Designed miniproteins, single chains, continued (2). Designs and how they scored, part 74

Each design is a single chain, and the fold is of that chain. pLDDT is the mean over its residues in the fold that is shown.

## One batch from the design tools (miniprotein)

Design m6559
Fold by ESMFold2-Fast:
Structure m6559 (fold): chain A 61 residues (1-61)
Amino acid sequence: DEAVAEAVVRLLLAAGKPDAAERARELYRTRGVEAMIRYAAEALGISPETLRRLAEEEAAA
């Protein structure tokens, strides 16, 4: 979960969304990875399923 959370933060920063990255980190700390993914997917304009796949690929690389 932590590797996926760090990957989500990196994807948000790469997309030029530092405020969203900060909010996503807060959500991970307080609500866990599922809440983080839902928020970050909405911020990126993609589905939570797509973001989870991208984050898992990023975490594995």
Scores: mean pLDDT 83

Design m6560
Fold by ESMFold2-Fast:
Structure m6560 (fold): chain A 82 residues (1-82)
Amino acid sequence: MNALERRILELEAEAALLRMRVHIELKIAPDNPKLLEAERLVREAIELIEKAAAAKDDEEKEELLRRAEELLRKARELLKTV
């Protein structure tokens, strides 16, 4: 497995855990705007990770993964303020 493939799997795992946390928090506060924004950011990050996994160019994979990492970081920051 190359370094990019490993990074994709690591980000998939991170996104899955964050998605579960957002889901639990939304059950407690379903109308919290920060939680709804975090849910959207995690969903977009998952889409970018899936695109990275499907991409054939390593430079494209790196850019998609960088964008996904930034979205997951923003989602985590929003969760700190809930």
Scores: mean pLDDT 85

Design m6561
Fold by ESMFold2-Fast:
Structure m6561 (fold): chain A 78 residues (1-78)
Amino acid sequence: MAEEAAKILERDIADLPAVEEELAKILSPEDARKAVEEYEEALREALRAAKEGNLEEAKRIVREAGKAIYERYKEALA
């Protein structure tokens, strides 16, 4: 299971360029890049936790990062 979680996170990281392109249509290119860079850092940390077998920590990292990005950019997304 931890190995499958790691594969999912690696896939999510690989998909980030496409996510940045979609966000750039809504946000400024600068804001889209910053949001994706912040989320990539969180996904890398979650991937490390997942590879260590700590799925609970991996899920927590992703959840908190998503919340932090939303709070930072919610005014631009409103």
Scores: mean pLDDT 77

Design m6562
Fold by ESMFold2-Fast:
Structure m6562 (fold): chain A 96 residues (1-96)
Amino acid sequence: EESGELGAEAFGRASETAREAVAVDPSFEPYAEVLLRTAQLAMGGSKEQQERVLRLAEEAGEAVELYREDPEAGRRRLEEVAKEFEALRDELEAAL
């Protein structure tokens, strides 16, 4: 769907979170790539898929902030959020 604003906001949030994740730990680059790819695919997706990307990007941002205080807990949380992004990416690619 041509959402315009929602898709762009979701991509923007995912992009910011991806940059922050790599900045705190370069080993998060694979997670950052999943976030960006999923957000990019969702720009052509449904409103529900775009809202899901926005929510997951916010959760990933919370995981990155947690990583600064508790690296083990933050990494585990980011891994869980990345799995949700991978599931959404696979859903979006299957719909192409």
Scores: mean pLDDT 82

Design m6563
Fold by ESMFold2-Fast:
Structure m6563 (fold): chain A 67 residues (1-67)
Amino acid sequence: GAAGKAALEEAANAAADGKAYEEFGEPAEEASVEQEGDDTLVAVGKTSKGTAEVRSSKKAAEKSFGL
């Protein structure tokens, strides 16, 4: 539902921003969530200096977000 999608986007943005800041010293300009295989979600943060990725199990993410 819309609430679940919003929660996933919020968590993905937070994870991508944190990773981008850790790797490049700046927050992500763009953030997205992609599915890799059947059980992996990838949060992708893009900056002017490069791309940061954070992988999480879809099952673990669904449990954490109440989906």
Scores: mean pLDDT 68

Design m6564
Fold by ESMFold2-Fast:
Structure m6564 (fold): chain A 113 residues (1-113)
Amino acid sequence: SIEELREALKRFSELLLELINAPWDKLVEQARKLREAVDELYELIKKYSTNENDLKEISKLYQEIKRAIDELIEAVKNGDKERAEELLRRVFSLAQKLMDIAQKIIDELEKKK
């Protein structure tokens, strides 16, 4: 269902906002939640996307976001505030690109109904 992809995108967007507004002691918890939401969104995008170029771009963004979130968790655990701030900006930037492509896929699927 296209609704499943819309709900996953909405949850991802809400969790991203929670992460960027999280206090230091909640960053690891919120980053883990976003990481799970990224996995769900990526699996749904693969299920619904038929465009090979969109799939390649999404796959690249998924790997980059996944790595940035994992590195963010490590930086927070190590008390590396400067590195954590850099990674938060990177996660936000990559997440915006992923949300844009996911929305494009949703819009294309709505035209086919």
Scores: mean pLDDT 85

Design m6565
Fold by ESMFold2-Fast:
Parts: C-alpha cells; sequence; structure tokens
Structure m6565 (fold): chain A 105 residues (1-105)
C-alpha cells in the first residue's frame, strides 16, 4: 500500500538523519551545543514515531506532517551547524522526491 511504502521511506530517512545527528554531536565544540543537537534528535524521533503510530492519517496527511517536522529540524540544525544542516537538507530533498513518486501512484 502507499502507507506501507511511505512508512518504509520514513524509516530509511530516519536512519540517514540519525547518522547526520551523530556527526553533529561529534563536531559540537561545547556541551551546550551537544545538548541542543540531542534535543533536536529526540524531538524528531518522537515526532516521527507519533506520525507513524497515527492510523487516522491519510498517506497525504502523513507526508504533510513529516515535511513540517523535517523543516523544523533542519531550521534548528542550521542555527547550530550550517554545514550539517545542508547535508540534512540534501537527504530530505532526495526522500521528498521519493515520497512524491509514491503519492502519485
Amino acid sequence: SKREKLDELARRLRAGLQQIFDEAISEAKTDEQKEKVKEIRERFDAGLDEILADESLTPEERFERLKQLLDEVINELEKINPDIAERAKSLYDLYLKEFEKVLKE
């Protein structure tokens, strides 16, 4: 189903973003910066789990909520590490195209 394909894409996107978060934490120069990245990661993980658990959402509604969540995460990462945020944005743009292909089916 479209839902199953979107959920699988969302899980793969999460795995890629987890690697980017780990790099952001390792590159952080202060404990405050590390804690901010960890907080962003935790909010992303919780938000994605909420979207995936909500069986009332249509595939299109899931995609819109995921886009909002990703935009928020990338904006917060950019304030901390613009280079890492650019990598996250590139990954997001790649998966955005794949989500759109599934929704067009």
Scores: mean pLDDT 85

Design m6566
Fold by ESMFold2-Fast:
Structure m6566 (fold): chain A 90 residues (1-90)
Amino acid sequence: DEFSQQLIKERLEKAQKDTERENKLMSELEKAVRDNDQEKIEEVFEKIRKLALENGATEEQVELYLQWVRAKLGLLTDEERRALIERLKA
């Protein structure tokens, strides 16, 4: 669900200058997905991970957020999406 994404996004937005970086990274990610550029997709995900960690998110929170982003972009299998939903409920 969007709750974990919202929490991490709030931390990024609180830093303010990093919100522009996040928006740029999300734009690059959407383009890479459209272009089916797997190497670029993983590169952008790594940049998002590092930005979130720099803003005080835990590794667990970052992984949850990245899995949510993958789900939103249709990059997860049905099995992986079910596993994410169960993890969010726990």
Scores: mean pLDDT 73

Design m6567
Fold by ESMFold2-Fast:
Structure m6567 (fold): chain A 71 residues (1-71)
Amino acid sequence: SAEEKLKEFWEEHKDKLEPEYQELAKEAIELALEGIKNKDNKTIAYAGKALRYLYEKKPLEEVKKYIEKAK
């Protein structure tokens, strides 16, 4: 399932992020899982964008912006 693949991605990639990015990634993963459960495509899209930005080493302010949009 999409939920299982997202959890597997997190377990495989969490240690590749710096500590401050790990906390934001965890929040983005939790929002994406909630969006999948609720079939909320907007939450899934913004949480996914926040995760992508974290792994691309984008500024934290841009990551936080998309996390807030996912809420």
Scores: mean pLDDT 79

Design m6568
Fold by ESMFold2-Fast:
Structure m6568 (fold): chain A 100 residues (1-100)
Amino acid sequence: SKIDKLKQLVNEIVEELKRYGLEEKAAEIQSLFDEFIKALEDGNVEEAYKLLQKMYELFLEALDEMRKRGLVTPEELERLKQKFDEAFKYGVELIEEKKK
């Protein structure tokens, strides 16, 4: 259920970025997420953590671009950040479960 919630949140984030015209960043985040899932399945917790961090950095770059281009309101920007913070939390929890 936790992995399904994470997959749903990432899909929602990717689709929202595409709607704002950030198709390249959306595709890159999706690619990194697919690699993250594979790393989790392989039990490679170090790689999973690195991929999750790269996704977070790329997402922050996307938010900064959206802000600079005036594509979003401050309220929409905060909502997107909250969705990604929730996704990041689930990602961390899934990595921690693999350490046990």
Scores: mean pLDDT 85

Design m6569
Fold by ESMFold2-Fast:
Structure m6569 (fold): chain A 91 residues (1-91)
Amino acid sequence: SMSNQQSQVSMQQFGDVVYGVMDQNDGVMTGTQFSVSMGQSFQVNSQQFGTQQSDTMVNVVMSHVQPVMDQNGYITKDDVDKSIKESMQEM
């Protein structure tokens, strides 16, 4: 089982990849841009922490992000930060 510290480090790495893509897009993402960023984050995170753990992280983050994207058509860096923090509380 992954320790709480490893889960936090894994989620931080996941967030860092997403934030990097957001910074290239002036801190805002469309649904398409976010989907690509999630794929990149999954690839990096799954290599280090395993596919099952990374799938769980993607699903939990998407559960918090999807309603915002559905309502607004885009997501901000603050929305992503909030979603990651809420996701860490569920893990």
Scores: mean pLDDT 73

Design m6570
Fold by ESMFold2-Fast:
Structure m6570 (fold): chain A 67 residues (1-67)
Amino acid sequence: MTDEELQQLVDLLASLSPEEAYRTAKVALKALGMPDEEAEVLAKRITDALNQGKKDESLALLREAAA
């Protein structure tokens, strides 16, 4: 996944409801090869950061997961 694709994912998640953003983030993290329990924890961190307006933090978390 490229940096541009990660930015597009963050923008998508920010446009969704908190519940939809959590579900979508979890599916994306699982598609990157993350186990269910780790994907749940990281999806919560990503959606919490987005709820606080911290898009850069959400992007950084996704970059770390994709590496």
Scores: mean pLDDT 82

Design m6571
Fold by ESMFold2-Fast:
Structure m6571 (fold): chain A 76 residues (1-76)
Amino acid sequence: SVDDVIRELERLVRELEGLLPSLSPEEQAQVRNLIEALRTLIRFLRSASPADQPTLTREAQVFLDSVRRFVAALRA
């Protein structure tokens, strides 16, 4: 559901914010930009009409998977 995807995106934002102090300045800039993109996506999903939610939720899940892979790489 859209609410489940929003919850997962919010969890990733919190995880990324927690990683910021341990990252290099270059990585911090990249992660801050990603956090802002995720916040924009969350806001967009929350404002989506019921008719648009299924398509947007599928697109957001693909993006979410990419972000999860990026976060895993940062933690390695």
Scores: mean pLDDT 84

Design m6572
Fold by ESMFold2-Fast:
Structure m6572 (fold): chain A 74 residues (1-74)
Amino acid sequence: SLEELARRYGVPLEELQARVEKYKKFFKEKIGLSDEQAEKVARLYVEAELARRHGDWEQAEKAFEEMQKIIAEK
């Protein structure tokens, strides 16, 4: 959840929510995902960005793999 991600990396929940909304809009408008798919992908993208910034390469890779699966399923 975003709340767990905020606690894990010490980032304000409000910042993560704003990032998720930004990327959700991108995935809806530019990629054409449904509202539900766009939200899931946006959350995974934010997780991957934070993990990468903190050197959690394995966590970042897992998040990117989950994103690709959702996008590939249309």
Scores: mean pLDDT 82

Design m6573
Fold by ESMFold2-Fast:
Structure m6573 (fold): chain A 110 residues (1-110)
Amino acid sequence: SLLEQIEKIVEEGMEEIIKYFEQNLSEETYDEVKKIVEQTKKRMIEVIRQGVKEGLSIDQIIERMNQVFTQGIIQIYFTLRNKEGEDKAEAVVQKIQDIFSDMMRKIKDV
């Protein structure tokens, strides 16, 4: 189904973000940001399911996912800046934004 395809793309993209954190952050920082990513993933899945149920277009669902992602990225940025400094926070946030952009592009192609 359309829902299953979108959920799979989100799960794969979020796993890529988690793997990047595991490879690039300290264990303490990783534990904190992983919680934010897991909460963001849950909210994104809820938005997708509700959007499909309401008969929203893919573009409308993407807009709602962007809002959820923006809230998550802000929390991640401040956590990283406080723990590992501004340069690291900016580099990590840029990588996460790139992964998210690829994820949204794949969803549009469904």
Scores: mean pLDDT 88

Design m6574
Fold by ESMFold2-Fast:
Order: structure tokens, then sequence, then C-alpha cells
Structure m6574 (fold): chain A 92 residues (1-92)
């Protein structure tokens, strides 16, 4: 079944530099940390890679070229799968 991302669970995943997949409105994103920056990569089109940050109850995706922001309410994000042991341990 799909697990809803709580802010607490998301913060634990991010503190652990865990890699995982989330879904928003039918689109899947790989969430990971690279060089201290949180990143979100579109799994259908990997050229669409965003810088990401948590602002209040939202995951904000920022296009590094256009600087356009997409605000994704955390309540609408669904956890899809863990990609590393850090994510698996937090979700078991």
Amino acid sequence: GKVKLTKSLLEKLLESNAKFVVEYQGKKFEIYTLNGTLRARNLEDKSLTYNAKIVGDKLVLIDPETKEKKELPLSELTFVKALDEKAKQLLS
C-alpha cells in the first residue's frame, strides 16, 4: 500500500541522507542529497532534476536553470519505495 509522508518521517529520511522515491499527482521523483544539496529527479525524464527544500509543510522544487518553483504539499506526497538501507531502516 502507499504510505503517506508525514513531515516527521520526511525529516528523518533527509537527516539520514536517505534515497527514496515519492509520487505527486502520478509523477515519481527520486529524492536524494548531492554535495549537501537536496535534489529531486523526475523518473520519467531525468533531465528534469530540481534543487529541493522543505518550507513549512511543502516540498519546494526549484529548477536550477529557470529558477521556477513548484510547491508540493507534503500531505499530497506518497512514499513509493526506499532506494538505500537508510530509507529501508526508517520505513520498516
Scores: mean pLDDT 79

Design m6575
Fold by ESMFold2-Fast:
Order: sequence, then structure tokens, then C-alpha cells
Structure m6575 (fold): chain A 95 residues (1-95)
Amino acid sequence: SVSDKIEEITKEALERVRKVAEGKLSDDEIDLLLNIVRNAIGLAVRYGATTAILRARQILDEMKKDLSDEQQKVLDEVLRIIEEAAERVQKILDE
């Protein structure tokens, strides 16, 4: 079903974010990123990929201000994961 496909995309995105952030961010910071991913996918379902990506970018850019250069690179990779997931959701909903 469409719901099962979106659940799979969500699980894959969350796993990728956890792997990228592991050892570089605190557990609390990782939990915040996982929430940002879940919220972005929810926005993509309701409003489309562009809206989801713009909101995620704004939130992550604000978070970057308090992080080291290496941690900022993690957030750049997290945004890439969100962009890919949002586009996959959009493609499924357009079918």
C-alpha cells in the first residue's frame, strides 16, 4: 500500500540519519534530528516535497549555528537524506 511504502521510506531515512550522526552528535541531538526527519516526511505527504525540504533546511540551518564544523557536515548530510526521502514520497503520491 501507499502507507507501507511511506513507512519504509521513513524507516530507511531514520536509519541513515542515525548512522551518519552516530559518534558525532549526542543522543539527544540525534533524537531531535530523527524528529525533524519524521516531521519533514509528514509535511511531504501533506504539502509536497518542496515545502518539506524548505522547512527542514530552515530548522537545520538554525541548529548549525551552535555546532562545530564537523557536526555541521552531519546536518548537511541529514538534509540530503530528507531531500531524497521527500522526493520519494512525492513520486509515490503522484502515482
Scores: mean pLDDT 89

Design m6576
Fold by ESMFold2-Fast:
Structure m6576 (fold): chain A 77 residues (1-77)
Amino acid sequence: EEFEERIEEVSRENVAEIRKLDAEHQARYKAAKTPEELAEVRKQDREDTLKFTADSLRRIGDVIDEEIAERKKKEAE
């Protein structure tokens, strides 16, 4: 079913993006040498994670909204 394929594709995209962010965050944590630097990295990590969460939910939500619209069209027939 096309809907399942769309959800799977978005899931793969989200997994690739979070893995990339995780690698970037790990590198920043390893580079931080002072408590102040570590605090700044933690703040940036939190901001990046919140943005990813919002973007991820939006991408999944868009696919679901498209499916809802298609099902409503079928109900209207």
Scores: mean pLDDT 84

Design m6577
Fold by ESMFold2-Fast:
Structure m6577 (fold): chain A 91 residues (1-91)
Amino acid sequence: SALLAQIKALGAAASAAHEAGDEAEALALAREAVRLYAEYLRSQGMPEAAALLERTGGEVLDLLAAGDWEAALALEEAALPRLAAILRAEA
């Protein structure tokens, strides 16, 4: 799908920015990847998964931008089982 190809390209670009030491660009590209992934999930009939991904992904990226990696990890770990359950229920 076009959205999945764009997400993959953004992931590669974010990795390249990170390797170059451009963390601001890496985070911006990661935010766009989250946005497109949520669009993909909505296109697959998974609006609850999309909403959780947007909310949690945005908050995780905000914490990473602030340098609070421990809070980012804790939020990701708390959200991952809920996202998995919603994905199974909507699939």
Scores: mean pLDDT 81

Design m6578
Fold by ESMFold2-Fast:
Structure m6578 (fold): chain A 78 residues (1-78)
Amino acid sequence: SEALERLKQSLDDIIKEVEEKMKKATNEKQIKAIYDLALGEIDTLVERAVREEGVDPETAQKLRDEAKKKIDEIYKKK
C-alpha cells in the first residue's frame, strides 16, 4: 500500500528528527519538549493515516507502538 509506505517513511523521519534534536538539546526542559512533541506527532500521523488514507488500524497501531518505543529508547539514553 502506498499509504502504508508513506506512514512508515513519515514515522522514520520523525525518529531521525528526534535523534538530531536530542544531540543538540542541552537541558532537561528541551529534552522533555522534544519527546512530548514527537509522541503527539506520531499519534496525529497514525490517526490521519487510518481515518483519511485507509491504512489498516491493526498495522497502524503496531507501527505507532514501534515508533513510540524507539522515541522512548532515545529519551532514556539521553
Scores: mean pLDDT 88

Design m6579
Fold by ESMFold2-Fast:
Structure m6579 (fold): chain A 70 residues (1-70)
Amino acid sequence: AKLTPIATATLEPGRNRVDLPQPLPAGTPVAARDEQGNLVGAGFVDADGSAVVTNFAPEPVQATLYAVED
């Protein structure tokens, strides 16, 4: 699968809703990676086009969000 960067955000612990600069299809898988490239969160694009991403860490993380594509 190819990762396409779509946004950068500070993710709070747990569920975050991130507005995307460009619309993506609902159900598109999203991965969140920190500055070192470690996977810190995952989620999907919701019906409204926003990314819903859960941060797995107990602290806020500066992350790049990627659309997971074939």
Scores: mean pLDDT 82

Design m6580
Fold by ESMFold2-Fast:
Structure m6580 (fold): chain A 84 residues (1-84)
Amino acid sequence: GAARDERIKREFARLAGLPYTPDSTIEDLEAAFRERLLKQGYSKEQAEELVRLYRDIARALVEMEETVDKLEKKELKKKKRREK
């Protein structure tokens, strides 16, 4: 969904050290990061691999945060229902 896509864009921008704007697409951010890596002396192949890895890390971080939040909410509800 749009909210998840926005979180992924934000995480990617943060990890890559790029400015985040709500109007930026993930493709724009990936292109900016790739260009930066090429200018830093990485090969085209290395830049593509790093962009892919950072994208995957950003997605994994968002999925982890979503999973942790869901699990913590479930556990808090269980503990609140069960007498301590």
Scores: mean pLDDT 78

Design m6581
Fold by ESMFold2-Fast:
Structure m6581 (fold): chain A 61 residues (1-61)
Amino acid sequence: MSLAEKNKELFEKALENPEKLEEYVEKIRELLLSAGHSEEGAEIAAKRFKQEVLEELKKKE
């Protein structure tokens, strides 16, 4: 799977299992670091991922 495909899969899994959100955020960070992204870039993407998951979860409450 490409980086983008893995990101989408983790996002969907986080929405289905919000109790594992922290685990999925860490997987996004690791995925980006393994792909050669900077620590700063991986952190920004991980924070954005978490924020978008939380936003979608709020819409369901």
Scores: mean pLDDT 78

Design m6582
Fold by ESMFold2-Fast:
Structure m6582 (fold): chain A 58 residues (1-58)
Amino acid sequence: SEEEREKELYKKLLEIAKEIEEKGEKVEVDRMVPGESEEALREQAKALIKLEKLKKEA
């Protein structure tokens, strides 16, 4: 069902966020788009991490 698929997509997103947290980085998961491929989610996470680092340097 559509609802189950939505839950799976969010679970995948949270799993990727946890992997990033384990590496000592932080990502704002609420700014990520659910429904993207795993590769696209990882790319979004990288972009958000870069943005946060730039904000801290400014």
Scores: mean pLDDT 70

Design m6583
Fold by ESMFold2-Fast:
Structure m6583 (fold): chain A 91 residues (1-91)
Amino acid sequence: MLATMSEETKKLFDEGNKLLSELIKAVDEKDYEKVEELTKKLAEIMKKAKSLGPDGEFAADIVLSLLRMIASVSKDERVREIAREAVEEVE
């Protein structure tokens, strides 16, 4: 899959995956400042990925599903709000 994508698309997927992993860790650690920063960066990358075509849209949809899960199951209302706003911003 990645080998057939443009270099720009590969970089966005790699960056998105890294940010998503860091976001999950920040949520677990209740680092709200980091959650907000990472969520904003992830939203920008997802918007850019969606603009690159169907493969980018598919990847963005996977990340959006994970953010929706965080928004629904997080015990922290602030974390849920941040994740929900990011999903709305990208959709």
Scores: mean pLDDT 74

Design m6584
Fold by ESMFold2-Fast:
Structure m6584 (fold): chain A 76 residues (1-76)
Amino acid sequence: KKEELLKLLEKAKEAVQAGDRETALKYLSKAYELARSLPNGDQIQELLMKAKEAVQAGDREEALEYIEKAKELVEE
């Protein structure tokens, strides 16, 4: 459901802001799986993959931008 996905994305955002890479990747992976159930899930999954890549590269600002864009698509 959209509400559950938004909650996971908020937790991922908090983890990124805290510098907790492992927790951020965990929540992004859970969000990626849930996005599959949405009509625009492919677009959300693409953004979440880019967010995961940014987290792994240490690009905090990029990761936060991709998470925020994914949240916007979920709320559409």
Scores: mean pLDDT 84

Design m6585
Fold by ESMFold2-Fast:
Structure m6585 (fold): chain A 104 residues (1-104)
Amino acid sequence: SIEEAKKLALSKDKEKAKEGIKKLLSMIPDNPEEAIRAIKELAKSKDKYVSKLGLEALMQILEDESVDEETKEMAARALIEASMYSDTPEGVGLVLYGIGVLLD
């Protein structure tokens, strides 16, 4: 379930956090809105490792040629919102990338 994958991704164990994100990504074809919402919340995490994994996962969705345009728009909007919680150069770059996807 999305809730179980989200709990796993919030684990203090880095290996479990990666598995949680991977499970959420695998749920996008069946439930894109809820999976992207969960990844967005992880990207907004105060835990820098978890937030970076979430931002990278949103970026991965945008780079995936098999993902439809509606799902990519949801991921781009989530990336923009989540990256506003980051003042790092990586976070700023992801905002600009997400805006580019929405404009195309």
Scores: mean pLDDT 77

Design m6586
Fold by ESMFold2-Fast:
Structure m6586 (fold): chain A 100 residues (1-100)
Amino acid sequence: SKIDEARARFRELLAETRARLLAELPADLADQVFNMLAAGVEEALRLLEQGRIDEALEVVRRTAETVRAFVAEHHPAYAEVADAIVDEFTRGVEEVIREV
């Protein structure tokens, strides 16, 4: 099903993003950012399963904004690199959502 394909692609995107975060950020920050992104994706997937595509996209965008704000406030030295990783991740997730 398209939902099962989306779930598999989200897991792959999360795994790739986790590897990038761990390579470029301190471990504790990488874990915090990853957990926030993972929670947002799980909520988006729940909405997607209900056919609520626009709301799933909105959740992903709000998650990205929340992560950027968190890093900028608490770890400003890593804000630019975290923003680049989050931007690439968000684009990938939005592409998957639009294909459902």
Scores: mean pLDDT 90

Design m6587
Fold by ESMFold2-Fast:
Structure m6587 (fold): chain A 65 residues (1-65)
Amino acid sequence: GAADQVYAELLAAVEKMLAEGKSREEILAKVEAGLQAAVDAGAISEAQAREIRRRLEAHLEELLA
């Protein structure tokens, strides 16, 4: 569904930014902007955006550990 596509796209962006040496703050800003754009476009709900953010933050913490 749309939420799975938004998650996959943002996950790929997170992994690419980490490989490029971007900071946690830059990566989280990109995630926030992408989720807000998806909500504003009506692609996902605010509840779906919160769940995607939770999953991406957990994944980012694992990659930074």
Scores: mean pLDDT 85

Design m6588
Fold by ESMFold2-Fast:
Structure m6588 (fold): chain A 90 residues (1-90)
Amino acid sequence: GAKEEREKYMGEAGKAALEGAKKGGASGEQQTAAAISAIGAGALAALGGSKEETKKAAESAEKTVEHSGGEGGKEGGKKALEYALKAAEA
């Protein structure tokens, strides 16, 4: 159902953020922060946050992953943004 799809996309957002941060050589603390930011953006979308709030949270998660992982973080951040927005659609 919709709740299961939202949980799936939140998990994928967190995984993409974590992998992006790891690929860029981020510390364990930075990897955790990136994953939490991405999951939080997906959760905000799933809980009915406004389009503007969801977009801002997703963009913040993307920037957190980019900051942690350079080029790898940029790719991971874009994937995290995509999955957070998919959570909002579910």
Scores: mean pLDDT 67

Design m6589
Fold by ESMFold2-Fast:
Structure m6589 (fold): chain A 100 residues (1-100)
Amino acid sequence: SMEDFQATLREMLELFEEAARKIAEYVKKDPELAEEILEETERRLLGLALAAIRRHPELAAQVTAFLQAVGQALREIWENPEKAEELLKQVREQVEALIA
């Protein structure tokens, strides 16, 4: 259902937000840990995205747009961890627009 799809996108957003905060915290003081968090998060997000697309292939474009937004935000947070809160807000607003 559309409600199940929205729940999955919210779960992916929560996973991204938790990981983004940890990456911002650790990227300068423990870059190896930050890299492990990034790799595990990308793996989990891809798994959730593929499951969502399998259940709702008509919404593949929306899921792909979310993954692209998340990837860009994580790259920017890695370079500029001080921007984490601003980027988290932007991605949240983009996801809310996708599920409206």
Scores: mean pLDDT 83

Design m6590
Fold by ESMFold2-Fast:
Structure m6590 (fold): chain A 90 residues (1-90)
Amino acid sequence: VEELLKELEELLEKSKKLEAEKKAAITSEEDKERWKEYEEKRPALREETLAWLLETASLEELRRMVEEAKEVNVLPESLEALREALRHLA
């Protein structure tokens, strides 16, 4: 569990950095407006994902999700939900 939590923390740091870089790269007014809409929806994503994981996912499924997250770009909110669920189920 400790090793998975450490891996999630590293992924979360990387994901947060990538999101910050995306925000800094936005130059058009259209993209700025799209980013505001995106940011407004993100808190709900964390809470919804956490609720779903706590209800549905086993510890084995959480481990698989962490491994999959290493191969794809996952949002910080989803990684935070995975971390919280892993702490509760382990």
Scores: mean pLDDT 75

Design m6591
Fold by ESMFold2-Fast:
Structure m6591 (fold): chain A 74 residues (1-74)
Amino acid sequence: SLTPFLDLPPEEAVERIEAVLREFGYELDEELRQELIELVEKVQAAGATSLPPLVPTGDRARDLALQLLALALS
Protein backbone atom coordinates (compact mmCIF):
# COMPACT_ATOMS: atom_id res chain seq x y z
CA SER A 1 0.00 0.00 0.00
CA LEU A 2 1.25 3.48 -0.93
CA THR A 3 -1.07 5.27 1.54
CA PRO A 4 1.54 5.05 4.39
CA PHE A 5 3.94 7.12 2.21
CA LEU A 6 2.28 10.35 3.49
CA ASP A 7 2.71 9.12 7.11
CA LEU A 8 6.50 8.76 6.72
CA PRO A 9 8.96 11.42 7.87
CA PRO A 10 9.86 13.43 4.74
CA GLU A 11 13.45 12.13 4.80
CA GLU A 12 12.26 8.49 4.83
CA ALA A 13 9.73 9.15 2.04
CA VAL A 14 12.56 10.57 -0.11
CA GLU A 15 14.77 7.56 0.79
CA ARG A 16 12.09 5.29 -0.71
CA ILE A 17 12.11 7.36 -3.92
CA GLU A 18 15.94 7.30 -3.93
CA ALA A 19 15.90 3.47 -3.65
CA VAL A 20 13.67 3.22 -6.75
CA LEU A 21 15.84 5.73 -8.65
CA ARG A 22 18.90 3.62 -7.78
CA GLU A 23 17.21 0.57 -9.34
CA PHE A 24 17.00 2.60 -12.59
CA GLY A 25 20.68 3.65 -12.34
CA TYR A 26 20.17 7.20 -11.02
CA GLU A 27 21.58 8.84 -7.90
CA LEU A 28 20.19 11.84 -5.99
CA ASP A 29 22.55 14.73 -5.42
CA GLU A 30 22.15 16.68 -2.15
CA GLU A 31 20.35 19.61 -3.86
CA LEU A 32 17.69 17.38 -5.46
CA ARG A 33 17.32 15.39 -2.21
CA GLN A 34 16.59 18.59 -0.25
CA GLU A 35 14.14 19.79 -2.95
CA LEU A 36 12.23 16.48 -2.69
CA ILE A 37 12.18 16.63 1.14
CA GLU A 38 10.72 20.16 1.00
CA LEU A 39 8.15 19.08 -1.60
CA VAL A 40 7.04 16.09 0.55
CA GLU A 41 6.76 18.39 3.61
CA LYS A 42 4.55 20.81 1.63
CA VAL A 43 2.29 17.99 0.38
CA GLN A 44 1.94 16.54 3.90
CA ALA A 45 1.28 19.97 5.47
CA ALA A 46 -1.41 20.75 2.87
CA GLY A 47 -3.13 17.37 3.38
CA ALA A 48 -3.01 17.02 -0.41
CA THR A 49 -3.88 13.76 -2.17
CA SER A 50 -2.12 14.86 -5.38
CA LEU A 51 0.81 17.02 -6.44
CA PRO A 52 0.26 20.37 -8.17
CA PRO A 53 1.12 20.25 -11.91
CA LEU A 54 4.90 19.96 -12.28
CA VAL A 55 6.75 20.96 -15.45
CA PRO A 56 9.48 18.55 -16.67
CA THR A 57 12.90 20.21 -16.45
CA GLY A 58 14.86 17.79 -18.69
CA ASP A 59 16.77 16.45 -15.66
CA ARG A 60 15.90 12.76 -15.92
CA ALA A 61 16.58 11.95 -12.24
CA ARG A 62 14.47 14.89 -11.02
CA ASP A 63 11.64 14.28 -13.49
CA LEU A 64 11.55 10.54 -12.63
CA ALA A 65 11.62 11.33 -8.87
CA LEU A 66 8.61 13.65 -9.32
CA GLN A 67 6.74 10.97 -11.30
CA LEU A 68 7.47 8.42 -8.54
CA LEU A 69 6.20 10.86 -5.90
CA ALA A 70 3.02 11.47 -7.93
CA LEU A 71 2.53 7.68 -8.29
CA ALA A 72 3.03 7.19 -4.51
CA LEU A 73 0.23 9.73 -3.89
CA SER A 74 -2.18 7.92 -6.27
Scores: mean pLDDT 71

Design m6592
Fold by ESMFold2-Fast:
Structure m6592 (fold): chain A 75 residues (1-75)
Amino acid sequence: DELAERLEKLLEEHKDLPPIEQLEILAEKARELGEEETARQLEGQKRALEIKENSPSDEEAVEKLKKAHAELLAK
């Protein structure tokens, strides 16, 4: 929970930023702390949100998300 507490504090400091920017800051912080799995999960959430915002349909967003998730799991 120490990681969660640090990320919550950072999120509170940046609460006025768009969700995509918040997720980027949290992912960078997780990496600085050596928490690679948490950083990948946060990066995945950011990619999912970016795909959703830039996709003309939910179906296309789901396909792009599946590909992004598979790439994250392959490493």
Scores: mean pLDDT 71

